# Designs tried in a protein design run: designed miniproteins, single chains, continued (4). Part 25

Each design is a single chain, and the fold is of that chain. pLDDT is the mean over its residues in the fold that is shown.

## One batch from the design tools (miniprotein)

Design m12905
Fold by ESMFold2-Fast:
Structure m12905 (fold): chain A 56 residues (1-56)
Amino acid sequence: IAKELAELAGKIGEYNPFIARMYRKLLEGVERGMLSEEQAEEILKEAKEELEKLEK
């Protein structure tokens, strides 16, 4: 999850660095254990949807 979110944040940053920064902060929360596994999976899903929208 954390590695996948990091890769998605990098790709999002090619289109919008402000949105990418938000996902990087969420990644830090995941790495620190501040987010549940369910919350981390939800964030990963949202990041994938955001990237898909930016690619259009």
Scores: mean pLDDT 76

Design m12906
Fold by ESMFold2-Fast:
Structure m12906 (fold): chain A 115 residues (1-115)
Amino acid sequence: KDLEKKKKELEERIKKDPNDIRAWLELGEVYEEQGDYEKAEEYYKKALKLAEEQNDLLGIYESYYKLGELYEKQGDLEKAIEYYEKAAEIAEEAGDEEVAKYFRKKAEELRKKLE
């Protein structure tokens, strides 16, 4: 019920402003919570493309982080590590060193599971 309401609100935001990176990310999260990982990936990749087109470093690293979490939930740890490392690189470029450290820690924890 609440998730359905949030989905409709986000869809209306996107219809009004298809360049709203945050709305695309949040819509991806809604589909991820519903277990629709294919749609979640599509929306996270859409947010990433828009963030790259706008040179929005925050949007870029948030999109990479969401893709990392999505692949981690699916058990694709190698892809999750790749996306967390990419998120860390962009966060560092943005000057968000604490966020970059967090993303690197996520990648390191997954890498230890592969050993």
Scores: mean pLDDT 89

Design m12907
Fold by ESMFold2-Fast:
Formats: sequence, C-alpha cells, structure tokens
Structure m12907 (fold): chain A 70 residues (1-70)
Amino acid sequence: MMSWSERLLRAAEALVRKAREKLEKGDYEAALQLAQKALELLDKLPELTERAKELRREAERIKEEAEKGL
C-alpha cells in the first residue's frame, strides 16, 4: 500500500522526469522551475531513502545544467 511519503516521492520523480525533458528541449526556465519543485517535495520527506537521495541528486544536476544554459 502506498504511504503519503511514497506518493510524494512518485510526484517528485514525475517532476524530475519532466524537468529532464524540458532541459533536453532547451527550455531552461521550465527545467529549472520543475527541478526546484521536485527538490521542494523531496525536502518534505521525513526520512531520506536511497531513492529520494538519487532523485535529489538528479534534480540538482538538472538545476545546475539549466542555470548554465540561461
């Protein structure tokens, strides 16, 4: 059964995926906004699981690449 934290993690994963797609299309502003939202959701998790740490690293990577493209 999906807990609240698991649903939050899935929402963050979806935002990271969309941010990556925007980054690949050269939409740096949208990629930055989506990556930032994903990080905000991950910050709400009570415990940082291995999967949450992976998503946080990916979101930070997308944020950095988007900022370099601006």
Scores: mean pLDDT 80

Design m12908
Fold by ESMFold2-Fast:
Structure m12908 (fold): chain A 92 residues (1-92)
Amino acid sequence: MEEVDKLITEAYRALAQGKYEEAVSLAEKALELDPDNVEAYRLLGMAYYDLGQYDKAIEAFKKAIELARQRGDEGLVNEFEKMLKEIEEKKK
């Protein structure tokens, strides 16, 4: 958990600095340790969106929605569904 939390923190820092490929790498590493980490899928979705890789961003947010729904976190589901719609509109 501690190592995963560190990777998530580093990935958010990379994202904030515009280091999108680094953010992807760190989020993927977090998922190797915790495959159901919602924050890691959020990071992947945001980073892929900034990279213009909309299909990968959509896939990541769909997985985040699935996991948030399993946890009963309606707020996160609503947040991720909004992001998903914005990405789908840009892909068109």
Scores: mean pLDDT 85

Design m12909
Fold by ESMFold2-Fast:
Structure m12909 (fold): chain A 89 residues (1-89)
Amino acid sequence: SLAEEIAQILREAGAVQVEVQTSGDRILVIGVFEKPIDFQAIVDALVARGYVVQRLEPGKSAVLTAPDGSRLELRLYNGRALVAIITPA
């Protein structure tokens, strides 16, 4: 699933904890980091997997379209928590 793929990307990026939650019709993937996050490296990893960047605020947020047409919104909080919000197509 997209949530499992995003969770794996966050773990590979150094997340010490990754949680997957449902919120209505959306899926949230939350990664917690002990070190500063290279946000661009996470965006680049998604692009390498076929995601298309629709909007980018460097080091803060991004909106991407997944290969299946789902919307992915990434938000970085305090440089230590990354929230990925998946809205299925």
Scores: mean pLDDT 86

Design m12910
Fold by ESMFold2-Fast:
Structure m12910 (fold): chain A 76 residues (1-76)
Amino acid sequence: SMERSRKIARLIGLILLALGHILDGDYEGAARALKEAVRLAKELGDEDFFPLVEKLAERLEEAGATELAEEVRRLV
């Protein structure tokens, strides 16, 4: 459906936005985008995005943003 296609596009956009925030050192922005991505993935029933979210949460942890990484992981 067009609604499902729009939600998938938004999910991909949120993952790319989170990566952009990580590259900029904006770990709070990255965590916000990842939390929204997890909510949308759960709404879609598409758990194939969870490993990618976990990889980005791992990057937050490696950067020292451990509490933000744990907040994202709690939602998966």
Scores: mean pLDDT 85

Design m12911
Fold by ESMFold2-Fast:
Structure m12911 (fold): chain A 70 residues (1-70)
Amino acid sequence: PEELLKKAREYIQKAKEAIDSGNVEEAKKYLDEARKLVRELVAQGHMEAAQRLVDEINELKKKIEELEKK
């Protein structure tokens, strides 16, 4: 569980950095990778940790949509 959480957090951080740089396509790729790891966490029963990551991913998706609609 710790390894999956660490990797998911790493991808979320890279997505934030890509958003800050205006690189929407790169940010989307990192969020997709984070979502795959979240599915693994759910499959292993780590639902609370997975939900927190989903909340962060959804917040970043909103920021990406704002950037695309400017």
Scores: mean pLDDT 82

Design m12912
Fold by ESMFold2-Fast:
Structure m12912 (fold): chain A 86 residues (1-86)
Amino acid sequence: DKLLQKGVDAFRAGDYESAVKYYKEALKKDPENAAAWLNLGLALMKLGKYEEAAEYFEKALKIAKEKNSSLVPAAEENLKKAKELA
């Protein structure tokens, strides 16, 4: 997905607000993309939006578990961090 890649590129550049916008647009096209939910949460963590990040990490975790995805440990760890910082 080109939008997901644009989000990753923005995140790596430190443009977390643009990363959030691109990840949200990617998720409108594919709401079952656990990696996009995880990356959206990570961008929100960088912006200090911990409660919102926790919500999106919970979405990522649910989808990753349903798909038996390798993303489950990353989603669990980041959800824990977001809840501790909120």
Scores: mean pLDDT 88

Design m12913
Fold by ESMFold2-Fast:
Structure m12913 (fold): chain A 104 residues (1-104)
Amino acid sequence: SLTDLLTEEEKKEALEHLKKAIEYAKEALPYANEKAKKYLEEAIKHAEEAIKALEEGKIEEALKHVAEAAKYLKKAVEESKNEKAKELAEKALEYALEAAQKLS
């Protein structure tokens, strides 16, 4: 399976990057306008589903959720009216994209 080809270190790094993406997205919430908050909340949900899928060895499902998380984080960056919210959302996006690279 794809899980059998993924090293434990790559899986660990992907999990840590997804946790950091969630952390930065949550830190952005207090600064975000209503529309950006909705995108951040969707991104957090998908990142949490990606972690669950990874822990269950469902790499293809995890990659789909990481892609959705990155998509919503990009929307949050674009819709953010506050510079701090945008900065934190950009950091969350960077970590989500790094997680995708570790899994591909």
Scores: mean pLDDT 88

Design m12914
Fold by ESMFold2-Fast:
Structure m12914 (fold): chain A 78 residues (1-78)
Amino acid sequence: MDLEKALLYVEYALEYLKQGDYEMAAKYLEKAAEYAKHIPEAQKLLEKAAEYARKGDGESATKYAKEAKKILEEELKK
């Protein structure tokens, strides 16, 4: 399902952020946003996370990615 794919890609992005690979992190955050299109709040946070990752701001990218992950996890519980 799209929601499960969005979560998987957020987890990949968070792993790349920990490694300092901001280019790969941004690519996976952009993919996660694609699969989160039906949850606009999460999609917007993932787009912000990707933007910060591309700027080399791993702290802000991680913050927004984690906020998006929480929203996606709550939607899975419904």
Scores: mean pLDDT 86

Design m12915
Fold by ESMFold2-Fast:
Structure m12915 (fold): chain A 61 residues (1-61)
Amino acid sequence: MVELRGTGVEAARGAGELEKQGYREAVGRASNGRVFRGTAEQAGAGVVAATGDGPAVVRVY
């Protein structure tokens, strides 16, 4: 598992790079408390949509 912290956009970029390395599952949490699950791209897109440049955490498995 890799945990990415930063803005929603920064966390989503990092998650996408890890997906290219073979990571398949992700859980993203936006600063507003919303949780997004799925692929790294899906979780990243969810946190960006919810907070944009606001704080987010994405965990990639």
Scores: mean pLDDT 80

Design m12916
Fold by ESMFold2-Fast:
Structure m12916 (fold): chain A 66 residues (1-66)
Amino acid sequence: MKITLTLEVDTSGLSEEEKKKAIEDAKLALLGKAQDIIKDILAKDPSAVPEVSLFLVVDGKTTELK
């Protein structure tokens, strides 16, 4: 089973501190969502092997999270 999660963050018009906060919050949200999805899948099918790919897009630049 393959799951891809992508979260896009537009930091245009944000201050340096707001940009840092937005990126940090986005990373935490993406990781939390991935954990919730894996937990739900395993609760329904304990034999499932979920492969999760996480991508964060900041101002058009894509970064894969491990």
Scores: mean pLDDT 81

Design m12917
Fold by ESMFold2-Fast:
Structure m12917 (fold): chain A 60 residues (1-60)
Amino acid sequence: AAAAEAARVAEGLAALRAAGGDVTPHVFPSAAEREAFLAEVRARRAAGEEVHEYEAAPAP
C-alpha cells in the first residue's frame, strides 16, 4: 500500500511539474506539524480530492 501510494504521488507530481501546475512544497519546523499536514493531505485524497501540495525534502 505505502509503495503504491508513493508511486502514485511521484507520478502525479512529475506530471504536474511537466504541465507547469501548482505544486506547493512545505517545510515544517517540527515533526508534529509535518504529520498533521500529511494527515490532511491523505484525508483529502481519500475523500476524492485531487491535492497538489506536498512536503519538500528536508534540508541536508
Scores: mean pLDDT 58

Design m12918
Fold by ESMFold2-Fast:
Structure m12918 (fold): chain A 66 residues (1-66)
Amino acid sequence: MSEEERKKKAEEIGKEAERAAVLGLAAGDPQSAADALRKAAEELKKLGYEEWAERLFRGADTLLSL
C-alpha cells in the first residue's frame, strides 16, 4: 500500500468512526459509539497512525465517562 493510499484509508476510517459515534450517541447508545471509535483506533494503529489512534481511544473513554 502506498503512503497516499494509506493516508486516504486512514481518513476514511476516521470519518466513518465519527459518523458511527454521532449516530450511536443520537440513539442513546454511548457503548456502540465508543466501540466504533475503538475499532477505528485499532485499524489506524495497524496503518501506523498511532497518535491518531490514541486520540480515538481517548474519545471512546470520554464518551463512556459522560
Scores: mean pLDDT 80

Design m12919
Fold by ESMFold2-Fast:
Structure m12919 (fold): chain A 66 residues (1-66)
Amino acid sequence: MNTTAELITDPELKKQAEEATKKAEEYLEKLRENSEAPVEEITRLIGEILRAIGEQVELLLQERKA
């Protein structure tokens, strides 16, 4: 995916952000594969993707916090 892990300079936080990115990518791939799935299943997958993105953003904000 993109740039949040690349913006993190702390190696520990970068690893966590990379793991969150991979998790989001896995759920995004499942969403693509299950595009014909019921709305409830699609909603759950979207929720997991948003949660993983939230974790990544939280790590970035933690690094950037003054």
Scores: mean pLDDT 64

Design m12920
Fold by ESMFold2-Fast:
Structure m12920 (fold): chain A 65 residues (1-65)
Amino acid sequence: SEALKAIEEFKKEHPETPEEVIKVIKAALIGREAAGRSADVTLEQVKKMAEAILKNFEVDREAEE
């Protein structure tokens, strides 16, 4: 699976990424792959999704004080 391959590559590059973040990205990318959108399942997309999720988590914490 291209989704799993991209996620494993990302985990090797960023082993400190929380498992919860990986789980969310994995679910989204597997959904895209199952829909035949494997071209949208790349390491670049995984990085973008991880950054968006982590950024949103950081912003939420900032808003929460």
Scores: mean pLDDT 68

Design m12921
Fold by ESMFold2-Fast:
Structure m12921 (fold): chain A 69 residues (1-69)
Amino acid sequence: ARGALENVIRMAESEKLSVEDIVRVLRAMAEATGDPAFRRALDIVERGLKEGKSREEVIAELRHLVEQL
């Protein structure tokens, strides 16, 4: 989970993914793996989207989550 989530963060930064794109990627990973780490990541990003957080703010929160895994 940690490595795959780190890969998503790297892709989000390099490809300049929108918060909505990050939600889509994390939802697909959560559905494919059933891993609760991706469910937690998805919840963080969906909440950020609803709160109007920037891509940079959402990525920072995902990095904090990775440190806890």
Scores: mean pLDDT 81

Design m12922
Fold by ESMFold2-Fast:
Structure m12922 (fold): chain A 62 residues (1-62)
Amino acid sequence: MEEVAERIKELIAEIPTIKDPKLKKEAEQKVREASRALQAGDIKKAEEYVKEAEKLIEEARK
């Protein structure tokens, strides 16, 4: 649980570095959904959204 929260913080810091506006919006959406899932106690969904956001950031970096 704490690891997921830390990863969300890292993603929030990385999102402004995304050059592609479409990927940036999608990553922001996934981070918001991850935060909501974490607050609801659904750690599994939070991890899934975090992984999706991480993939979007990797896609933007290439």
Scores: mean pLDDT 80

Design m12923
Fold by ESMFold2-Fast:
Structure m12923 (fold): chain A 58 residues (1-58)
Amino acid sequence: DEKKKELLERGLDLSVEQISLAVELLFEEDEEKKKELQERLDKLAEEENRIAKELEEL
């Protein structure tokens, strides 16, 4: 299924982005930037959950 392939590829891209942001957060010293990075990570986690739900509906 083409839709399933697209969702899996999107999930992989999100995982890579989450790892990159998590590494940035680990080495960030500015509290305001830490909050921004955490908010971005939270949004990516929400998108990952949406992809998982869409995959279950296929």
Scores: mean pLDDT 82

Design m12924
Fold by ESMFold2-Fast:
Structure m12924 (fold): chain A 120 residues (1-120)
Amino acid sequence: DPVAELAAEFPGLLENQTEPSLLWPLLEMLGLKRGLSNEELLELAVEFHEMLGQKVTPEDVEALRKTIEAFRASYERLEAAGLEFSEEELIKAIEKIISLIKSEKVKEAFTKILEKILNR
């Protein structure tokens, strides 16, 4: 279960179940597996926050960039250790978590981001 493995790797991801903190790591991993660049992932992260009506400052963009770089490095380490998630497993986990989101606005925003990753 890729969600359980990510929860074990990143303690605290389950602390904000009303804010789906598990979704961004899974979406970033899916994007990396589909060959998205750090810049393409950054564009999607910014667009997500803007869809939620959040103001994204230059400092926020820099923080998101560093987070994406750290996730890529972590993903590459997991692959080197033989911990590989299939694209199908990641998509199923993402769709399951999206289905559990109570906020329609947040649910629509994550669904749009997933669609953009899948259409690239």
Scores: mean pLDDT 73

Design m12925
Fold by ESMFold2-Fast:
Structure m12925 (fold): chain A 77 residues (1-77)
Amino acid sequence: MSKEEVLNFVKERLAAAVAAGALTPEQATAIYSRVQKALDAGNYEEAAKILREAAEQSTPEGAKHLREAADIVEKAA
């Protein structure tokens, strides 16, 4: 999976978390920006960590989407 494909999947999972009421659009944008910066640096472990830490602070439904995003980032490493 390319970096672009990983980022697109993360964006889709963050959008799903917003639709579920688990994140605001502003929170999703902030998480996406941090993940993108980590991936641009080649830091897939840091990108997955950002998503897992966000999941711990989220609702159960939001945590599901954020963990799915983290799993894809880890698989792409």
Scores: mean pLDDT 85

Design m12926
Fold by ESMFold2-Fast:
Structure m12926 (fold): chain A 55 residues (1-55)
Amino acid sequence: SEVEKLLEEVLEKTAKEKEAFADPSTSKEERRKLVLETASLTMKYLLAYIKEKVK
């Protein structure tokens, strides 16, 4: 389902964000970008979850 795919994407993005924050060579701009991308995917997941549950 769409919800399952989005959840997998959120988990993968969260893992990459953790790796970037553990790497001292990662810039503040890159960290900010990763945080925003994770937040965006999380919002898409939540909206898809609500749509599926309302059916």
Scores: mean pLDDT 81

Design m12927
Fold by ESMFold2-Fast:
Structure m12927 (fold): chain A 85 residues (1-85)
Amino acid sequence: MKYLEEGKKLFSEGKYEEAIEKFKEAIKKDPNNAEAYFYLGAALLELGKYEEAIEAFKKALKLDPNFELAKKGIERAKALKEEEE
């Protein structure tokens, strides 16, 4: 999927806000894409948007219950959120 691949490239370049826009477009084209929700969560996590990251990772897990990286993403986001509170 073009938007998902463009988002991954922007993410690798540290352009997290631009990556989020691409991941949102990927989700708009395929709302069942667990990978797009995972990368959306990862980019939100890098921007310190921990609650939004947790929700994105939860959606990825709902679509793919065996998505271990999304489960670890939730655990990491919760730990970082507790440090900020």
Scores: mean pLDDT 85

Design m12928
Fold by ESMFold2-Fast:
Structure m12928 (fold): chain A 91 residues (1-91)
Amino acid sequence: AKKLYEEGKEKLKKGDGKEAEELYKKALALDPDLALAWANLGLLYFGRGEFEKAEEYFKKALAIDPDLEEAKKLLGEFYKLLNDYELAEKY
């Protein structure tokens, strides 16, 4: 699962969002509790303008691992971009 997640991150850095999504979904099929993959799916969908799915995936990551600092940071940045500063300060 972690190898597929790392490959997905590299694809995302290169602008290959579709390949990144496929790799993250494969990682989650093997390990649905891989909170980092949920967080990065959220980031990917946010970049596509699919804000409802992005928020859902960020919240899913934190539901699995509430202490995952990467997911807290991403959800905080997400709410800042939506001009929801009160929610952003919680993360």
Scores: mean pLDDT 77

Design m12929
Fold by ESMFold2-Fast:
Structure m12929 (fold): chain A 59 residues (1-59)
Amino acid sequence: MPSMEQLLEEAKKLEEESKKIAEELGVPQSEVLREVNSVPDDAPLEKKLEEAEKKLKEK
């Protein structure tokens, strides 16, 4: 089970990285978060962010 500390760190990384992707691609952060949430839960956070960025770049 992930610790409360690990969950908090993942939340901070998600906020910071999704904001960076949003700024680089010129899309709202909410759209980046939506794409991250569409990736299967069994994927690590880094892979979810990578897949979200790829999908947004393809549009």
Scores: mean pLDDT 75

Design m12930
Fold by ESMFold2-Fast:
Formats: sequence, C-alpha cells, structure tokens
Structure m12930 (fold): chain A 70 residues (1-70)
Amino acid sequence: MKVLVTVTVPPENEDAVIAAIEAHGGRVLERKRLGDTVLITAEVPEENVDALRADLAKIPGARYAVLPLP
C-alpha cells in the first residue's frame, strides 16, 4: 500500500526533505511555498514510512504527518 506524507520545512532544508522522500521510494506530488515555510506532499510505500520518518527527524525544522491512501 502507499500512504500520503505531508511535510513542512524551512526552504533551506527543502532539498534534504525531497532527497529523503525519493531515497525511500517516494514520489513528490506537490510543492507549495507558504511564506517562510515549504509544504511538500508525497506518496510513499507504507513499508518505507518508518525509515523515512527517522530520516525526516534528522532534518532541522521538518514537521510531518502520514495519512493512509484509500
């Protein structure tokens, strides 16, 4: 199954978040600049979510939510 991941991050660390998503088999669906923050939405294989979550925790300012896809 795939899940939807939403991450907010400062622009200086956006590339690190995208790289982590792609390294864990994810695909970025949307990227939106919201003032001093970037909102990234991606599809990620459910089996890779825990590894991605661990990598995102290492990125300063990254905040995330995971939602199951129907």
Scores: mean pLDDT 78

Design m12931
Fold by ESMFold2-Fast:
Structure m12931 (fold): chain A 65 residues (1-65)
Amino acid sequence: SLDVELLKGIILIIASVMGVDVEIEERDGKIVVTLSGGSKKDIEEAAKLIKKAAENFGLEVEIKF
C-alpha cells in the first residue's frame, strides 16, 4: 500500500540521519526492520523514531538489532 511505501521511505531517512545501517523486509503486512552499525544509543533512538512513525500510519513494525 502507499502507507507501507511511505513508511519504508521514512525508515530509510531515519537510518541515514542517525548513521545506522538498516535492512527492511515486508512479510504478510508486517514490516521487519534490522538495525546495525552505529552506537547502541543511536540504534535505540532510531528504533524509537521508527516505532513512532509506524504508530502514526497504524502499521505493525518489528525491530531487530
Scores: mean pLDDT 85

Design m12933
Fold by ESMFold2-Fast:
Structure m12933 (fold): chain A 76 residues (1-76)
Amino acid sequence: MRARELGERAVELAREAVRAAAEGRLDEAERLLAEAERLAREAIRLAKEAGDLALAEEILRRVSEEAARLAAVLAA
């Protein structure tokens, strides 16, 4: 399912954004996070259109967890 594939890519990009931020590459982290958010929004929309609310919630939760990690790195 396309929603699951896009959701997995969004989570991977969000994890890469966290790693880039931890390495001090803030411009790359911002770019990766923006792409992750774009893919996550598309994935969540497609999951909702398919009636898969559990998948939509999973994608939102996983991307939000990585965004929280990024915020923690930037606050340190």
Scores: mean pLDDT 85

Design m12934
Fold by ESMFold2-Fast:
Structure m12934 (fold): chain A 118 residues (1-118)
Amino acid sequence: MVQLTESGGGTFPVGGSLTLSAKGSGFDFRNALLSWWREPPGGLPRLVASLDGTTGKTTYGPEVEGRATISADFANQTLYLHLSDLRPEDTATYYAVASTGTDGPRLAFGEGTQVTVV
């Protein structure tokens, strides 16, 4: 079974930084599209960053471009998101997502990690 477990959430100061991690199991990160998504209070889920495990290509959402870095430790199957210059608008539940499979995308979600910026 494909699984992701997020950690690193909490309460952070405006202008600070955070690092979130997601431990994967049941699949190889090198064969997956890995991403971080966030759901703000009362809002819709939005892409924060993605990393193609096969090509190494990264993509960033416009709201975090220049502030976010997505990276992975392929040996330890851990996905990271570093976010700097934190703003109140960064308050959200953050989800790690993996897209895998040859017969169409199989999505794996974690339960999310809550981030509050004050």
Scores: mean pLDDT 80

Design m12935
Fold by ESMFold2-Fast:
Structure m12935 (fold): chain A 62 residues (1-62)
Amino acid sequence: MEAERKAAAERIHDWSHAGHLMDEIEAKIAELGDEVAREVIDRMAAAGREAARELARERELE
């Protein structure tokens, strides 16, 4: 476990609580527009799932 990774996971957690993540993503899609934007979103979704999985595992170990 690394402090930097824990901080990143906490930030993602805060985004889910704040409810601002989706609005920011939508704004960036509007800016980029195109297949590239869709690929970026898919990649972010995958990263989000990995972060959620790590958080769930960390809670079990604590």
Scores: mean pLDDT 63

Design m12936
Fold by ESMFold2-Fast:
Structure m12936 (fold): chain A 58 residues (1-58)
Amino acid sequence: GPRPAAPLSPEVAEVAREIGEKLREIGDETDELFKKVAELKKKGDFEGAEELIEKAKE
């Protein structure tokens, strides 16, 4: 498939997935944040996803 070369903070999306994996074990509430992050990623809103990640960080 086509791979865009534009640097749109793909690391944020990857970090969200990794953090979500760990936090998911702790609480189901984290799933809600993780789900929203994944939705924002698909929409291309990485900035919004980063905000959710920050909340789920703790």
Scores: mean pLDDT 65

Design m12937
Fold by ESMFold2-Fast:
Structure m12937 (fold): chain A 61 residues (1-61)
Amino acid sequence: SNKELLEELYEKLFPTLPEEKKEEFEKEYKELYEKAESMSVEQLVGALLRLIGLALDGQLS
């Protein structure tokens, strides 16, 4: 399911983040997760890229 894909990505990315970025990342994940099953494939890809972008920003900050 869309929720399972988002959860798998979250579980892989969350441990890589500095502590100060984890709360922001978790909040964004929760908002995306609540809408996940109503997402089109295009919207789901956008959501996955959003989480990847947040993780990358957290690692580079």
Scores: mean pLDDT 79

Design m12938
Fold by ESMFold2-Fast:
Structure m12938 (fold): chain A 70 residues (1-70)
Amino acid sequence: GPAAREAAARAAREAALAAGASEDAVQKTYDMVLKTGDATHGGVALLLAGASVEAAEAAGRAAWQALKDG
């Protein structure tokens, strides 16, 4: 539901920031997860914004956990 998408978007943002992604990349991941409710789309958004594979994997994993928990 909407609350789970918001939690997942926040989790993806926090994980991407911790992994050193740029503010622009982090915002794109947040927006994509919030819009789609999909952890994979969040990770892909980071990669398209030029973030590292490690940042994309961390954000995707965090979003997936938040979606599962919410």
Scores: mean pLDDT 85

Design m12939
Fold by ESMFold2-Fast:
Structure m12939 (fold): chain A 68 residues (1-68)
Amino acid sequence: MVSELDLAKAMGLITAGVLKLALTKAGKEEEAKELFEKTVKALEEAKTPEEVEKVRTEAVKEADEILA
C-alpha cells in the first residue's frame, strides 16, 4: 500500500499542477514554470507529511503573490 508520505506527496503534486495551470492561463507562463519546478523539488526533498503540507501552503501563497 502507498505510504502516508507518498499520498501527501501525490496531493502536493496535484496542487503544484493546478497552480501551474492557473498561472499559465492567467498569462504568467514563466512564473508558473519556475514555481512548479521549485515546488516539485521541495516535494521530492520532503521527509514527512507535515513538510509536504508546508511546501503546498507556501506554493499557494507564492501563486497568490504572482497573481496580485
Scores: mean pLDDT 83

Design m12941
Fold by ESMFold2-Fast:
Structure m12941 (fold): chain A 96 residues (1-96)
Amino acid sequence: SEEDLEIYKKALEELQEAIRAILRGDFEKAEENLKKAEELAKKLKNPELRAKVLELIEEVKEILEKYKEDPDDKDVLLKAIGLLVRVLGDILDLEL
């Protein structure tokens, strides 16, 4: 539905902001944006969109925990950048 697509887009935007926060070392902001994405995921009626958002939330959480353990981990940095590009691509696909 149109409402689900709007909620999905907002969830992707929160995930994008969470990844950007991780990249600048702002873990408190990253956790705030992740919580907002989780609240948006609960509002999704479409099970495929909900599953996709929940999967992205778990990927961002894994990156966040790895950065907390080793903030100089270049492999985790590359994974964060790759995930950011994927999320931005998903947002662009919604705008056509």
Scores: mean pLDDT 87

